Designed miniproteins, single chains, continued (4). Designs and how they scored, part 47

Each design is a single chain, and the fold is of that chain. pLDDT is the mean over its residues in the fold that is shown.

## One batch from the design tools (miniprotein)

Design m13602
Fold by ESMFold2-Fast:
Structure m13602 (fold): chain A 90 residues (1-90)
Amino acid sequence: PPAATPELLEEARRLAAEAAERISAETGLEVEIRVEERDGTLVVTVEVRGPAPSEEQREAIGRGMAELHRRLRELAPDVPVRIVAAADAG
């Protein structure tokens, strides 16, 4: 199975942090994106803090997450990426 190297995981986390900052700036929401490696998969956790997002804010989050997914796939095409939302129950 493809191994996520420490360097790959660090770069993935950097891309996620940049995406979170961009989405937060565009939406005014407090958005955090975490990346962890689990069983050879990059697990991307999106957490939105505060009030429920509007339709426009959800669209912006969706676009930002799609771009992050694309960049992660370019970084590690052989490593699966799974996106999960942590809005309510961990």
Scores: mean pLDDT 78

Design m13603
Fold by ESMFold2-Fast:
Structure m13603 (fold): chain A 91 residues (1-91)
Amino acid sequence: SKRKTVEELTELVLELLVKKGLLTEEEKELLLEAWRNISDELQEKLAPFAEKLEADKERKEKIEEIVEETAELVRKEGPEAAIEKLKKEIE
């Protein structure tokens, strides 16, 4: 299903960011919960994370680069191919 494919892509991108030291496990869990179900309480928890990214320009730029590279893979090769490439890079 499309939702399951997007969830798998999101989880793999976040795992890659953790592996590269660009996210903590706690930040990954927060972003996964945000993707699944955004609530007012979750938005309040996201605000400090957004402030940390603005304070750390290098970390923000590296995260944006990986997200854009993943989006480009999906555009060029499709979501299934992107999933396989992300799995290979993580594992």
Scores: mean pLDDT 79

Design m13604
Fold by ESMFold2-Fast:
Structure m13604 (fold): chain A 62 residues (1-62)
Amino acid sequence: MEEKKKEETLKRIEAAAQRQADRWVKEGKLTPEEAQARLDRTVALAKELIEKGVEIFVVEPR
């Protein structure tokens, strides 16, 4: 099975979630552990949606 497009979409979601997590940690709002847990949960949910055939659009600054 060719999952390259799914992997690319997942990486974009991971990048967006990582930026948010890094920002919260840098601002002292969350611990690195809490930020990582949130990131992991977001990625897990995204994987399930992609496998179910749900199209996910990631908003990226141009």
Scores: mean pLDDT 72

Design m13605
Fold by ESMFold2-Fast:
Structure m13605 (fold): chain A 68 residues (1-68)
Amino acid sequence: ASPEEQEREAEVEIRALEEATVLARQGRNLIGAEFLRIAGETVLFLYDLSPELRARLEAAIAALRAAL
């Protein structure tokens, strides 16, 4: 994927992780949240992201892990 596509995909992933964290804190969609966490960690590992975007993705993953 192009760097622009990777940036767009990371932004979508961050939003999905943030939404999943809210639901997980309510005991909702825990299985879906776990799949999203794995997907987020995969993006973080494989994609060449800006430092700002990487930090946001890391924070979103950490928040979701804390809610699970």
Scores: mean pLDDT 83

Design m13606
Fold by ESMFold2-Fast:
Structure m13606 (fold): chain A 58 residues (1-58)
Amino acid sequence: TKYKVTISVPADATPEQVEAAIERAKKGLEAAGYKVVDISEEPERVGDLLRYTITVEK
């Protein structure tokens, strides 16, 4: 079954900080038994945050 997980980073985060946050989330999800199948390329801006969607499968 597929699920969507959202991660948030500050809107002023550098590309390197964004990549690190995504990799950390990916590793955590994989450790919890999920397979990461997709990551949204473009974030949604919500106030002072950028939200990325990770699609996982179990």
Scores: mean pLDDT 82

Design m13607
Fold by ESMFold2-Fast:
Structure m13607 (fold): chain A 91 residues (1-91)
Amino acid sequence: LEKAREAALRGHRAGERAEKTGSEKDALEAGRAGGEGAKKGLEAMKEAKNSEEAAKGIGYALLGMGGGITGGLAAKKAGHDEAGEKAIEEA
């Protein structure tokens, strides 16, 4: 769960940076970290000891995916279509 939280937050923050900068690098980081957060969040959900842990796993998965999508859309808006598509696909 903690690793899912860390990856999801990293993806979310990178997505926010990409929105401000339009940076290809920030968008790709948002997709990679966001995708990792999604994967780890879903794994945490499957291994959850109770409903609260499962809900947190889902929450981190959604946070990570949202970061990657946000970063990818920002990169596409800035003209980095390839990086934007890759970030969205990895999220």
Scores: mean pLDDT 78

Design m13608
Fold by ESMFold2-Fast:
Parts: sequence; structure tokens; C-alpha cells
Structure m13608 (fold): chain A 65 residues (1-65)
Amino acid sequence: SEEERRRELRRRIAEAVQKAYDAGVPDSKIAELVRRASEALRAGDWEAVEQVLAEMDKLIEEAKK
């Protein structure tokens, strides 16, 4: 359902944000991505949420190297 997908995506965003902070990604970049993810979630734009999550995962990977 749409509600289940929204709940799953919110959970994934929360987990990605926590990992980004733990990895030392700059607060300004995390804030930008959280803003974009929130806008996409409000709009029901699941593809945009997935794109933000992919971008955050990339930043986490680079920060850990």
C-alpha cells in the first residue's frame, strides 16, 4: 500500500541520516538531502525519494574511505 511504502521510505531515510552522521558527512549536505526527501515524500514522488537515498548512500561511502 502507499502508506506501507511511505513508512518504509521514512524508515530508510532515518537510517541513512543516522549513518551519514556516523560517517561524518557534513551537516549542510545532510540537511539538503533531508529537505529534498521530505519534499518528495510529501509529493508522493517515490522515485525522487529513491534518488535522494542513493545520493546519501554515495556520500556515506565516500566519507568512510
Scores: mean pLDDT 85

Design m13609
Fold by ESMFold2-Fast:
Structure m13609 (fold): chain A 58 residues (1-58)
Amino acid sequence: TTSAEFHYRRGFAYLNTGNLDDAVEEFKKAIAEADSPETAYYDFMSRFYLTEMGVKVT
């Protein structure tokens, strides 16, 4: 399991339990760790959920 996948899964779990601040932090970590083709999915999905939560993603 990659660091990007780990943080993405934690972010998703926090989102599903209503822990929005922790979810945002974990999705941002997933993006930071998603620096390879194998982790592109976790970068894309983390940005998607952050955007849906109204968080500005650059």
Scores: mean pLDDT 82

Design m13610
Fold by ESMFold2-Fast:
Structure m13610 (fold): chain A 70 residues (1-70)
Amino acid sequence: SSIEDVEEITIPIPSGHPLIMGRNIQLIKAAKNAKKLTLTSVSSSDLDTLNYIIDSAKKYSSVEEIIVDG
């Protein structure tokens, strides 16, 4: 099924690694109809990395709800 059809995205935040971050941002951009974003493993991540992902989701997708689970 098309990634544009997903309404929810769950992203693990592994220690803010740049290559993984780039892939996660591409996923967010592709999921244009996503309304909910869940971020997991946040307690081990840099706050700047968390803020960058949240900003990207709000900028590039239709995300209305962001859940931080860490």
Scores: mean pLDDT 69

Design m13611
Fold by ESMFold2-Fast:
Structure m13611 (fold): chain A 64 residues (1-64)
Amino acid sequence: GALPARDEEVLRWILRGVNEVQKSATQDEVAAFSQRLAEAYRADPRLSEEEVERLREEHLAEVA
């Protein structure tokens, strides 16, 4: 994919950790967020950690 493998693995880990209390993140949920982040990186390849965190929070709010 467009997202670096390292960043994808980190996102899988973060999403799983966040959803531990409610449910473990499904492969589809991780894939959907990875696609969204890849889109954001396409728009701004210097995306900051704070911006990634914001995108994660927005994505989780949309799928909750």
Scores: mean pLDDT 59

Design m13612
Fold by ESMFold2-Fast:
Structure m13612 (fold): chain A 97 residues (1-97)
Amino acid sequence: SKEIEQQKIFIEASIGVIEMHIYEIRKEVEKLKEKHPEFSSKVEKELEEIEKKLEEVKKLVDKPNPTQEEISEAEKLVKEVKSQLKKITAEIDKIEK
């Protein structure tokens, strides 16, 4: 349906924004690695788990005709990823103080 196609486009746009945010976080973590190696290692593991969730999102929506259930699961995973990235950003801000 048109609604599913629109939801798919929004999810794909969200993936792109999330991938850019992961890239920026990795750049910040690399700068912190020498002084805070344990924290940097922790964040890298969290980013790896986030990237696994993004691959699941891609599998759910990278179908010619995704179901409403697949779209709903993808939206749920995107929401979880955004929440996790917000938490990581807050932890980085705390370390940089």
Scores: mean pLDDT 87

Design m13613
Fold by ESMFold2-Fast:
Structure m13613 (fold): chain A 78 residues (1-78)
Amino acid sequence: MEEALEHVRKALEAVRKGDYDAAIEHVEKALSIVEKEAPDNYEAIAHLRAALESVRKGDRDAAIEHLQKAIEILEKLL
């Protein structure tokens, strides 16, 4: 789970810098790890999927909100 959390943090930084390609890559890596290691964490998976859609739509504020919520949820699992 620490690796998934690190990818979510890097995705958040990428969104803040306007690097949406890097943000998508890091969200997809985090989502892959969470779906494999904690598939019952539906709330974290939902926020990561919502963040991915927000980045693809160029909705920076929504992407940041969903990534921050994913970080909060994943931190409680460490």
Scores: mean pLDDT 87

Design m13614
Fold by ESMFold2-Fast:
Structure m13614 (fold): chain A 64 residues (1-64)
Amino acid sequence: SKLEKGKAMLEKDIEILRKQIEELKEDIKKNGESVIQHTALGILESGLRFSEEQLKRLEKKIEE
């Protein structure tokens, strides 16, 4: 169904975002934090929170 496809896509996006955040945090740990890296981390973490909330809402719709 369209909802199941949307869930699979969101789960994939969440995994990609988690990996990007982990890689950026490791880079910051090794090289120090710049303003650009700080901004990028904030954007990625906000995107992750948004995608996780959308996934929860979509899961509720599938259960209905």
Scores: mean pLDDT 83

Design m13615
Fold by ESMFold2-Fast:
Structure m13615 (fold): chain A 71 residues (1-71)
Amino acid sequence: SAAARLERLRAIADSLSPEEALKIIKEAIESNKVSKEQQELAVAASGRIYRVNDPEVIKELEELAKELEKK
């Protein structure tokens, strides 16, 4: 699940330097945004509903990145 992925990223961030953690978090945010946009286009084309990369998870990752940047 998206929540489980976020918890894993937080655990990794705790074991890394702030710079390394921030890099991974930013990559995760970018990856999730691109994937989400592609899924929205697929839903529009096929009429199916997909629920991947919860917006709340992306928001939490963005907030975590801001906290790491303050260090």
Scores: mean pLDDT 57

Design m13616
Fold by ESMFold2-Fast:
Structure m13616 (fold): chain A 64 residues (1-64)
Amino acid sequence: DIIERLKKLIEDILKGIARDPKFPSPEEAKEYFDLSSAALEAMLRNPEASIEELAEEAARLLKE
């Protein structure tokens, strides 16, 4: 579920967890980049939003 993946990513960012993702394929690397970009954009637009609201907005940005 894209929302669950975005929630996890946003939570890791907020906790300051630096993860070194291992990408077994270029497709997974692109997906991680797209998710990270959407999550960061959502956080920048509304830094006071809940993790759930941020994940929903990030998912919306990915569909645009």
Scores: mean pLDDT 72

Design m13617
Fold by ESMFold2-Fast:
Structure m13617 (fold): chain A 99 residues (1-99)
Amino acid sequence: EELELDIELGVLTVAVSVAAVTLRKEGYQEEADRILDLMKEAVDAARAGNREQSAAAFRELATELRKIADKYEKEGDKENAKFYRSLAERVEALADRLA
C-alpha cells in the first residue's frame, strides 16, 4: 500500500539519521555522510515518482550499511554489527517493494 510505503520511508529516514549521528560520534564521519547522501537521493527519487532510481539508491545504501556492519564486527562490536545488518535488510526490502 502507498501509505505503508510512505510510513516505512519515514521510519527508515529517522533510523538512518540516528545511525549517522552515532557514526559521527564514533569518528566515522565519511560513512555517516555517505548513508545520509544515499538516503536523500533515494527519498528525493521516490518523491519525484522515480521508483527505479529510488530502488537503486536504497540498494546502494544497503551495501554501505553492510560495510559499516563489517567494520563493527571486526572491532568486536557485535551489537552494532547486527543493528546495521538489520537496517540494511530493511532498506533492501523497501528497494524490492519500489522495483
Scores: mean pLDDT 85

Design m13618
Fold by ESMFold2-Fast:
Structure m13618 (fold): chain A 80 residues (1-80)
Amino acid sequence: SLEEQLKALEEEFKKLVQELKANRSDPKTVAENLKKLIEVLEKYRELLEQLPDTPERQARIDYYKKLIEALKKVLEELEK
């Protein structure tokens, strides 16, 4: 179900955040984990967009769009 897919992505997101916090010293590892995090967040946003449109859901979609954009800027800086 969509709910099961969202929960799976939320758990993957939590795991990637913990890995980013644990492994800050290698820029390549940080960049690789950040790419994975962006991919997970994009999939999560796409699934949210498939659910019925409500003000609360629209606010969540907007939040994740901004978060993804911010993380992409960080990734660009790391891969200079």
Scores: mean pLDDT 80

Design m13619
Fold by ESMFold2-Fast:
Structure m13619 (fold): chain A 84 residues (1-84)
Amino acid sequence: GPTTLAEAVAALSALIEKNKNDTALLKRINRDYNLGLEALGVPEADRVKITSSQDVPAAAAVLKKYLGETRATKFLKALIEAYS
């Protein structure tokens, strides 16, 4: 599995792209990401919606801002593992 934030971004982007026609899966990924941000107290204005693989770098940047790189990587890895 991914060991760096860049690898986690690439892996989640690839998962979303492989499943781009599975709108239910994409909605669940976005929901779990948003529940994580809400638990961290991230303001609504700072939240990114994951609607496609192209949104993943921006979504990861929000996690890095609030958690730092190591915890952001672990968060994305857990999300990938939940939907792999």
Scores: mean pLDDT 86

Design m13620
Fold by ESMFold2-Fast:
Structure m13620 (fold): chain A 69 residues (1-69)
Amino acid sequence: SAVEEAVARIREAIAAGDVAAAVRLARETLQRYPEQADEITERAGRAALAAGNLEAARAIGEVYREWRA
């Protein structure tokens, strides 16, 4: 699905160590799929933790916090 594709792009940026790209893609994805924001954020955050990228995990959490404000 389009959501799986978007999450895969975020995952690729995380795997590449590109935190800025992961943040940008996460913001774009939450705006495009607001009904699935919790799922997208959980999946992206888990991917960052699995990759050992704590910076990306924290940044994705901050994107979600800002989006919910």
Scores: mean pLDDT 86

Design m13621
Fold by ESMFold2-Fast:
Structure m13621 (fold): chain A 80 residues (1-80)
Amino acid sequence: LRELLREGIRLEAEALGLPVPSEEELEAAAEAAEARVRDDPLRREALRLMVLARIAELRGDEEKAKEYREKFAELRAELA
């Protein structure tokens, strides 16, 4: 999850035309995000799926982005 969070943050910065954060900043941001979902396996899986969907969107892989979004929707339905 931490590596996916770092990749997602990096790609988002590039997409927005913002300066890419340093490795230390990326690690700190990823650690903070992971820590917020550390004790909740369902929230952790939801975050993972959302990050994968966003990375796929930013890379132009709409098919994979759709797949991850559908898995996220299924997870949310099971929680409701």
Scores: mean pLDDT 77

Design m13622
Fold by ESMFold2-Fast:
Structure m13622 (fold): chain A 87 residues (1-87)
Amino acid sequence: GEVEELEKKIEELREELRRLLEEARRVLSPEELAEVEFEVGIKEGLAGIYIGLGKIDPELAKEMLEKAIKLLEEAIEYVRRALERAR
């Protein structure tokens, strides 16, 4: 169903973010890495809250998971921009 598709997308985004953070830890300066880890940590924390809320009420699940997806996409974009600047 639609909820299962959103949950799959969240897992794919989390895997991509994990890979990007591993690259960031290898490439970025300590100062740049601290900024990235702080920003990503906030977005991942908020996404986790929305994922949890979506599990409580199936009727709200779609809206909550879509909010989580947006936050994870923003976290991924933030890491990508940081990596591009570190060229």
Scores: mean pLDDT 87

Design m13623
Fold by ESMFold2-Fast:
Structure m13623 (fold): chain A 89 residues (1-89)
Amino acid sequence: SLRERVLSMSREDLERAILTEIRIAEELIKEGNYMQALLVALGALWMAQLSGDEELYKKAKEAFEKARSQIAHTEKVIERFLAQHGLEL
C-alpha cells in the first residue's frame, strides 16, 4: 500500500519527498492552480503526519491553508481526503 511504502522510506527519502510536494504545492499556488495545490499539500500533510516531523507538518500546513483560502467550497474535498487517509488537521 502507499502507506506501507511511505513508512518503509528512509528518513532522508521521506523528508525529500515531503519537501518536494510542498514546493510543488507552492508553485501551483503561484500559477493559480489552487485546487491542485490543495490536493498536493494534503498529500504532503499526510506524509509529514506519518513521519512525525513537526517542522515539515507546519510547512505543509502553511501551503494547505494558503491554497484553501483561495478556493470556495473545499469542505467536501477536504472531508473525503481526511476520511480516506486518516489525516487529522
Scores: mean pLDDT 83

Design m13624
Fold by ESMFold2-Fast:
Structure m13624 (fold): chain A 88 residues (1-88)
Amino acid sequence: SERRELLQQISRYMWQLLQDPNNKEAAQKVIELAEKLKDDPFAQRALLDAKYALGIGREELLREQAERALAQGADPEAVEAAVARRLA
């Protein structure tokens, strides 16, 4: 079935990501495929692992911290420099 083929592809890219955690191409492919299987627990777990590998969770947390700092009157250039330093 189409679902089975998508799950097999996700498994292959997840295996590649396990071998090389810096394989951003494999992580991006997992995200694309897993979004087609929103009701599948394996696909949704793989989606989270791929987002973590791309630093999306870290970027989202940094974005929230930056937005909070800006709302409290922090200098925008200083906030941008701090975020860039932490993402490097």
Scores: mean pLDDT 78

Design m13625
Fold by ESMFold2-Fast:
Parts: C-alpha cells; sequence; structure tokens
Structure m13625 (fold): chain A 92 residues (1-92)
C-alpha cells in the first residue's frame, strides 16, 4: 500500500538512508500511486533534510560551537519533518 511505502520512506530517512528513501519515492511515482506534485515536494524535502543534517554536523564540529546558529538550523530541520508529516496526511 502507499501508506506502507511512505512508512518505509520515513524509516529510511530516520536511518539516514536517503538512497533507499528516494528509490521508494521513485517507485511510488512510477506506479502512479502519488502525483507529480507530491513526488517533487517529497524529493525536495529529502534533499533539504540531507543539507540540514550536514549543516548540523558541521556546526557541531566547528572550533567554537554557535548555540544560536545550531538552534536556528534545528528549527529548520523540525520544519522539514513537519512538512513531511503534512504530505503523508494528504496521501493517506
Amino acid sequence: SVQLKIQEILEAVADGDLERAKKILDELYKNGEITKEQYDELYSLLEEFRRLRAEIAALKSAPTVDPEALAQVRARFDEVVRKLSEIIEKIK
């Protein structure tokens, strides 16, 4: 089902396996189970998730940790997670 595949995408994202997440997303689109708009939106959010994870890692490894910059990036990360949840509800 579409809902089970979406759950697998979220599991892959949690595991940091974005290649698996993208593969499942491609399969959903190829099978006509999601719209092009939903595909593009989810793909964009997965790419933003990847960038934000890298940015958090870079900020944590800096010689001086900027707690305000970290808090701002974490807030953007939480927003991406929220948007993923909203799209999932639209697909259900």
Scores: mean pLDDT 80

Design m13626
Fold by ESMFold2-Fast:
Structure m13626 (fold): chain A 91 residues (1-91)
Amino acid sequence: SVFEKYFTPLLNAAIRVNQVELEKIVNQMELDLKGQKSKEDIQDAVLAVGIYVAALGNKEGAQFVVDFVDKKFKDVTPSKVTNVLKSLALE
C-alpha cells in the first residue's frame, strides 16, 4: 500500500500528541499522493492510525487524531470510520 511508509511516522506523532509533526506528515502525504489518492483516502488512512492508537489504550492520542481530522479535513466528505474512532476515544 502507498500508505504503508507513512504508518509509523503517523503513529509516533499520534502517540506523542505532536500537532506540528502530524501536520507535516499529512501535508507530505497530500503532496506525494496528489493525483493518486483523494483527500478522503488520506483522511481514512489518518483515521486508521487513530483507531490503532485507541486499540493500544491511548485515548488521548486517539482523541488528538479525531480533533486533527475534524479540523484539517473539515471540507472533505466525513469518513464512515469517524464515528467508530470517536466512540473509542470518548470512552
Scores: mean pLDDT 80

Design m13627
Fold by ESMFold2-Fast:
Structure m13627 (fold): chain A 77 residues (1-77)
Amino acid sequence: DYVPLSELTEEERQRLKEELLKAFENGDIDRAVELAKRYPELFFNDPELEKEMIKKLGVEKYRELRARVLDRLVQES
């Protein structure tokens, strides 16, 4: 079951964004997939988080990791 971001406090949302960013920084695809399944709005509907990921990882690394997470999400649906 997914959790809507609207049910979370601002502090909880920022913590989850930090966790997803760290998962990408560490290449922890399993953790990124887990977070994307539980909080899909963070992964699909947060342009601010995407911008921060691109800023920290670079466009190419972000694109590669995002594609890997998406592949796992499709395979597991």
Scores: mean pLDDT 84

Design m13628
Fold by ESMFold2-Fast:
Structure m13628 (fold): chain A 91 residues (1-91)
Amino acid sequence: DEIVELNEKLHEIAKEIGEERKKFTLGHVLYLLEEYIVKKKLFKEGEDSTIVDLKGTLLGEMAGVDEVDYHSEEFKKLVEEIIEKEATKVE
């Protein structure tokens, strides 16, 4: 697995959910962003809600969106773009 180092913005996301490490596998960074959504309770109200409310969050500021559907192609693209911009491959 490729190892990446989080920049300061992604590291602040990690710290908000209790993670102090800066280096992760690329797959673990994806998991970390998903865990951030769950731990911060960002899903909108409703038992079947897949809509993530990012308004006023660091993740929303980085992504430039106020909400996104967790099961959408837009969410997948958003996560990929954040990882590309805010994480650096370690040698």
Scores: mean pLDDT 78

Design m13629
Fold by ESMFold2-Fast:
Order: C-alpha cells, then sequence, then structure tokens
Structure m13629 (fold): chain A 90 residues (1-90)
C-alpha cells in the first residue's frame, strides 16, 4: 500500500539522517540547513518588496523569517561538524 511504502521511505530517511557517520545523511543535513537560510532570506526580500501586505503583518512575517534564519544557522553549524566527522570516516 502507499502507507506502507511511505512508512518504509520515512524510516530509511530517518536512519540516514540519524547516522552521524553516514556521509549521505550528513550532506543532506548540510544542504537542508543552507536551503532553509536561502529560502528565509528570499522570503524577507519578497516581503520587503511587497507593498500589498499590511505593514504590521509584513513586519511580523519578516521577524519570523529572521528567527527561522537564526535556527537554520545553528543547524548549519551542527551539520558542518557532522559533515567533517562523516567525511573523515569515509
Amino acid sequence: SRAERRAEAERRARELLADPTNLTGAVARLVGAKLRIIGSEFEIELLEKNSKVPEEERKKKIEQAKKDIEEAEELLKQAEKDYEKAEALA
């Protein structure tokens, strides 16, 4: 069934992401963290240019995106350490 295939795929993905010695998982975490930063920076740029969003709502969304960048930067630092460790073991 689709549910069984989904559960199996999610289990395999979690195994790859959880293994600090797995280079593929480490690369995926590194890329994911960088993409989150880029995505949030792009969202801020779009919000700053979008005069159709009310100023107060725009400010709140920009503030949330800035927090998302800070969280993603911490994830990036951990992902870089994991990547260096996994690469050294490969």
Scores: mean pLDDT 79

Design m13630
Fold by ESMFold2-Fast:
Order: sequence, then structure tokens, then C-alpha cells
Structure m13630 (fold): chain A 71 residues (1-71)
Amino acid sequence: DPRLEEAKRLVDKAITALMLGRFDEAKRLLNEALEVAGEHRDEVIRYAKEQIERLKKQGLEDVAKKLEEML
């Protein structure tokens, strides 16, 4: 699904923004991801939660926490 794939790309961009300390940009990108997802919102949230677990395993716990707070 093109909308689901674009929404996942926006989540990945939001994570990059969080790694750079750009919290306002990250929040905008996450909001765009959920809007683009439409009926696939639950799938995008599941993807974001999978990314949170990946970030924790990589030692990026602060980034993971910020992403979790924004969901």
C-alpha cells in the first residue's frame, strides 16, 4: 500500500529528527505519518513501536522514550 509505505518513511524521518534533537520537526513528521496512514493508522503505530524496541536495543533509550511519548 503506497500510503502505508509513505507513512513508514515519515516515521523513519521522525526518528532521524529525534536523533538530531529536532523534537518539533519529529512531532510534525509523526503527525504527517498518522494523517497519511489514514485507515492504516494502527499498522503505522505498530511499526513505530517496533522501531522503539530497535532503538532501545541500540542504546538510544532517550530517542525511544521521546518517540513513545509522541505516539
Scores: mean pLDDT 86

Design m13631
Fold by ESMFold2-Fast:
Structure m13631 (fold): chain A 96 residues (1-96)
Amino acid sequence: MKKTVEKEGVVPPDASEATVIALARAKRPGAKVTVELTNEDDGATAKDEVIAERPGLIAAGATVPLRSDGPARVRAKVTVEGDAEIVDIRLLFTPR
């Protein structure tokens, strides 16, 4: 089973970095969570993959740098493969 969720955010003008954190609950070992975060202004992309070693909560996170030349958009893509459910997707911005 494969499930994909996308989330977009508008970046505050004083942010230096954007981070996506995806939380998923694995029902079995072997479930995979993939996170891809794209800065839509420059196309910079960061990825993370986490494979569940046991049932329970797993987290994947990726960070991209942000430019100082104005507001940017970021897009987070979270893909879950196997026996797991997405619990939460958070977009976080680090101030300068």
Scores: mean pLDDT 80

Design m13632
Fold by ESMFold2-Fast:
Structure m13632 (fold): chain A 86 residues (1-86)
Amino acid sequence: EEERRRRVIEEVAGFVRKLAEKYLDKSTADELVETVRRLLEQGRIDEAFAALEKGLKEKVDPFTAEVMATLAAMQYALALREAERE
């Protein structure tokens, strides 16, 4: 179970990093990715994606921030569903 959870978190962290790097400077993107990863590792899923949206709103418009956070949450749900099939 720990290996499955670690795999899902790493997939989501990679996805968040790719999205953030397109719109944010590297240091801000790195901080946001680490915040999301930490919260997911703690099982605080809703807080992780809320933090992602809030962090993005500091640098991008609210609509873009909401879309990016939604895409990341969907990626997490898809990765979790795929891992559960194993």
Scores: mean pLDDT 78

Design m13633
Fold by ESMFold2-Fast:
Structure m13633 (fold): chain A 81 residues (1-81)
Amino acid sequence: SVEEIKEEIEKIIEETIKYIEEVLPKLSDQDQAIAKRWMKGFKNFKKYVNETDLSEEELRFYLDLAKKEKEEILKWLEEKL
């Protein structure tokens, strides 16, 4: 359902932000700036998904996008730690 997909997107975004916040003090000042930009991007994405009347197909597209972005961010963070 639309609500279930929205909740899954929100969970992915929130879990990714939480992990970034947890590892943030271990990063260089330059890498912290990059990570903070990703957190801001994800917060804006969460707001967009929650405030916009999106179809189920659009939400499925954004779910796949959120999963891909999370994987790329986590991989980069693992390489920087």
Scores: mean pLDDT 88

Design m13634
Fold by ESMFold2-Fast:
Parts: structure tokens; sequence; C-alpha cells
Structure m13634 (fold): chain A 99 residues (1-99)
């Protein structure tokens, strides 16, 4: 039982380390905390936009609410992240209007 728990903890630690290294590699900016945080926020905003777009395509009446949600999120962000979030909100609007 102790041996099995130790092997599970080692596997989990290895998976977390690999996840962290892959994340740093994708950002291309190991050791740069502020730039890493901005890239994370941009990717999270893109994922949120994808989910919101799916919801809005099913219920077009939610478009203005989804855009407003993204605009409010952008207001709390750095200029670089804010610009990316606003671009994703505009792309969402375009996709819904073309559908």
Amino acid sequence: DEKRKKEEEEKKAKEMLEHTENFKKELGEAERFNEEDEEKAIEEAREMARHLTRIVLLRPETLEGAVELMRRLAETMSPRVREAVLEEAERMREKVLEA
C-alpha cells in the first residue's frame, strides 16, 4: 500500500512537471512570469470566446450579453491582453452574424 501510494505520487509529480514544461515551451518564454501570465490570459480568453460562440449560436439573443462579459473581462487586464480579448469578442460577433 505505501509502495503503491509512492508510485502514484511520483507519477502525478512527473505529469505535473511535463505539463509545466509543455506550457513553458508553448509560450516560448521560460522564466518570464509576467509574459507567461499574459499568454495564459489570452489563451483563456480565446477558450472562453469559443464556448460563448457556441452558446450564442444556439441562443442568438445572448450575443450582446456575451460581448459585454468579454468587454468587462478585458477592462481588468493589461493592454496586451485587453486588445486580444476585445479582438476575440469582435470575432465572436462576426461568426454569429454570418451564421
Scores: mean pLDDT 68

Design m13635
Fold by ESMFold2-Fast:
Parts: sequence; C-alpha cells; structure tokens
Structure m13635 (fold): chain A 69 residues (1-69)
Amino acid sequence: AIPENETSIIDLAKQTPLEDLALKVGVSVQTLSYYLTGQLPLSQAKAEEFAKALNLSDFERQKLIAFAN
C-alpha cells in the first residue's frame, strides 16, 4: 500500500511514462523504479532531479527532499 502523504510523486510519475522520467533524471528505468518503490534510498540530489523532471515548484521540491530522508 502507498501512503496518501507520499503518493504525489508516484501519482505524477504514473501520468508520465517511466522511460521519459528516467531520461530526464538521467537514470535507467529499472533504477527509477527502485527509487519509486523504496527499494533504493532516494538521495537529496536524485530527489531534486526528480522534482525538476516532474516540473515541481520550489515548495514541492522541498517536500520531496524531506520525503527522501
């Protein structure tokens, strides 16, 4: 189950093909999937690239960085 407070990034990713998001972030689709499922810890740098790829505001970017920790 995906927690409500943590679904915003996953929901945005579902609206964007994983291949396109992976290309924007500069990782493989498999690696991106591991970050989204929590199998890999999401670093602050990757969280910032994720936020930029999803075209998030500065406010939403800060929330994503907090989520990554």
Scores: mean pLDDT 64

Design m13636
Fold by ESMFold2-Fast:
Formats: C-alpha cells, structure tokens, sequence
Structure m13636 (fold): chain A 63 residues (1-63)
C-alpha cells in the first residue's frame, strides 16, 4: 500500500536512530491495524525531522 511504502522510505531517509525507530514502530502499527498509534508515531517523527517528506506523505495516507 502507499502508506507502507512511504513508511519504508521514511525510515531509510531518517538520519536519527530514535526517529527511525519511531517510523519503524509506525510501520508495525499499520501492519497491525493500529492507525491511531501509527499517526502519533509519525507526528513525533515529523516534529524531530520536518524535512522527512516520506513521513509526511505516510501521515497523509493514514488520514
């Protein structure tokens, strides 16, 4: 799906290990159908890395 592809790209683009881990948790949350958790993880990631365009795209796909 588009959201999962954007999340994989976002994790690869992230330069901060903690932000990358948050994005990977968002991907797992999407796989488990926990969309609220995925959204919160992505919002946290974007506060740390607002330039991560794939994280923004993933968040938009989850809404």
Amino acid sequence: TRAREHLRRAAAESKNPAVRAGIEQALLAVELGRLDEARRQLEGALKREPENEHARAALEELL
Scores: mean pLDDT 82

Design m13637
Fold by ESMFold2-Fast:
Structure m13637 (fold): chain A 96 residues (1-96)
Amino acid sequence: MEEELLERARKEYERLVKEKAPEEEKKKRVKELLKEYLMKVLGMSEEEADEFIAALEAGDKEKILKYAEKIVKKLEEQGADPEVLKESREAIEAEK
């Protein structure tokens, strides 16, 4: 399930880049795919997914970091690659 959503997101982004789609259209589709991933793969509520995306749009660093930590924790609970988790945690820590 996770691999299907990531593959769909990757192909959709590649298509938008190839078609030279407007920046606003690329951002909109990335947000829709991110919301679906957060809800269906990570089990986040719609409210949590919407709040995280809104924080990304607003550049709310404190909220972005809070949700990023929660996302990394959910990925760890689902058995994500330890190396990917380490890199994600180091990236979050560097932003603090």
Scores: mean pLDDT 70

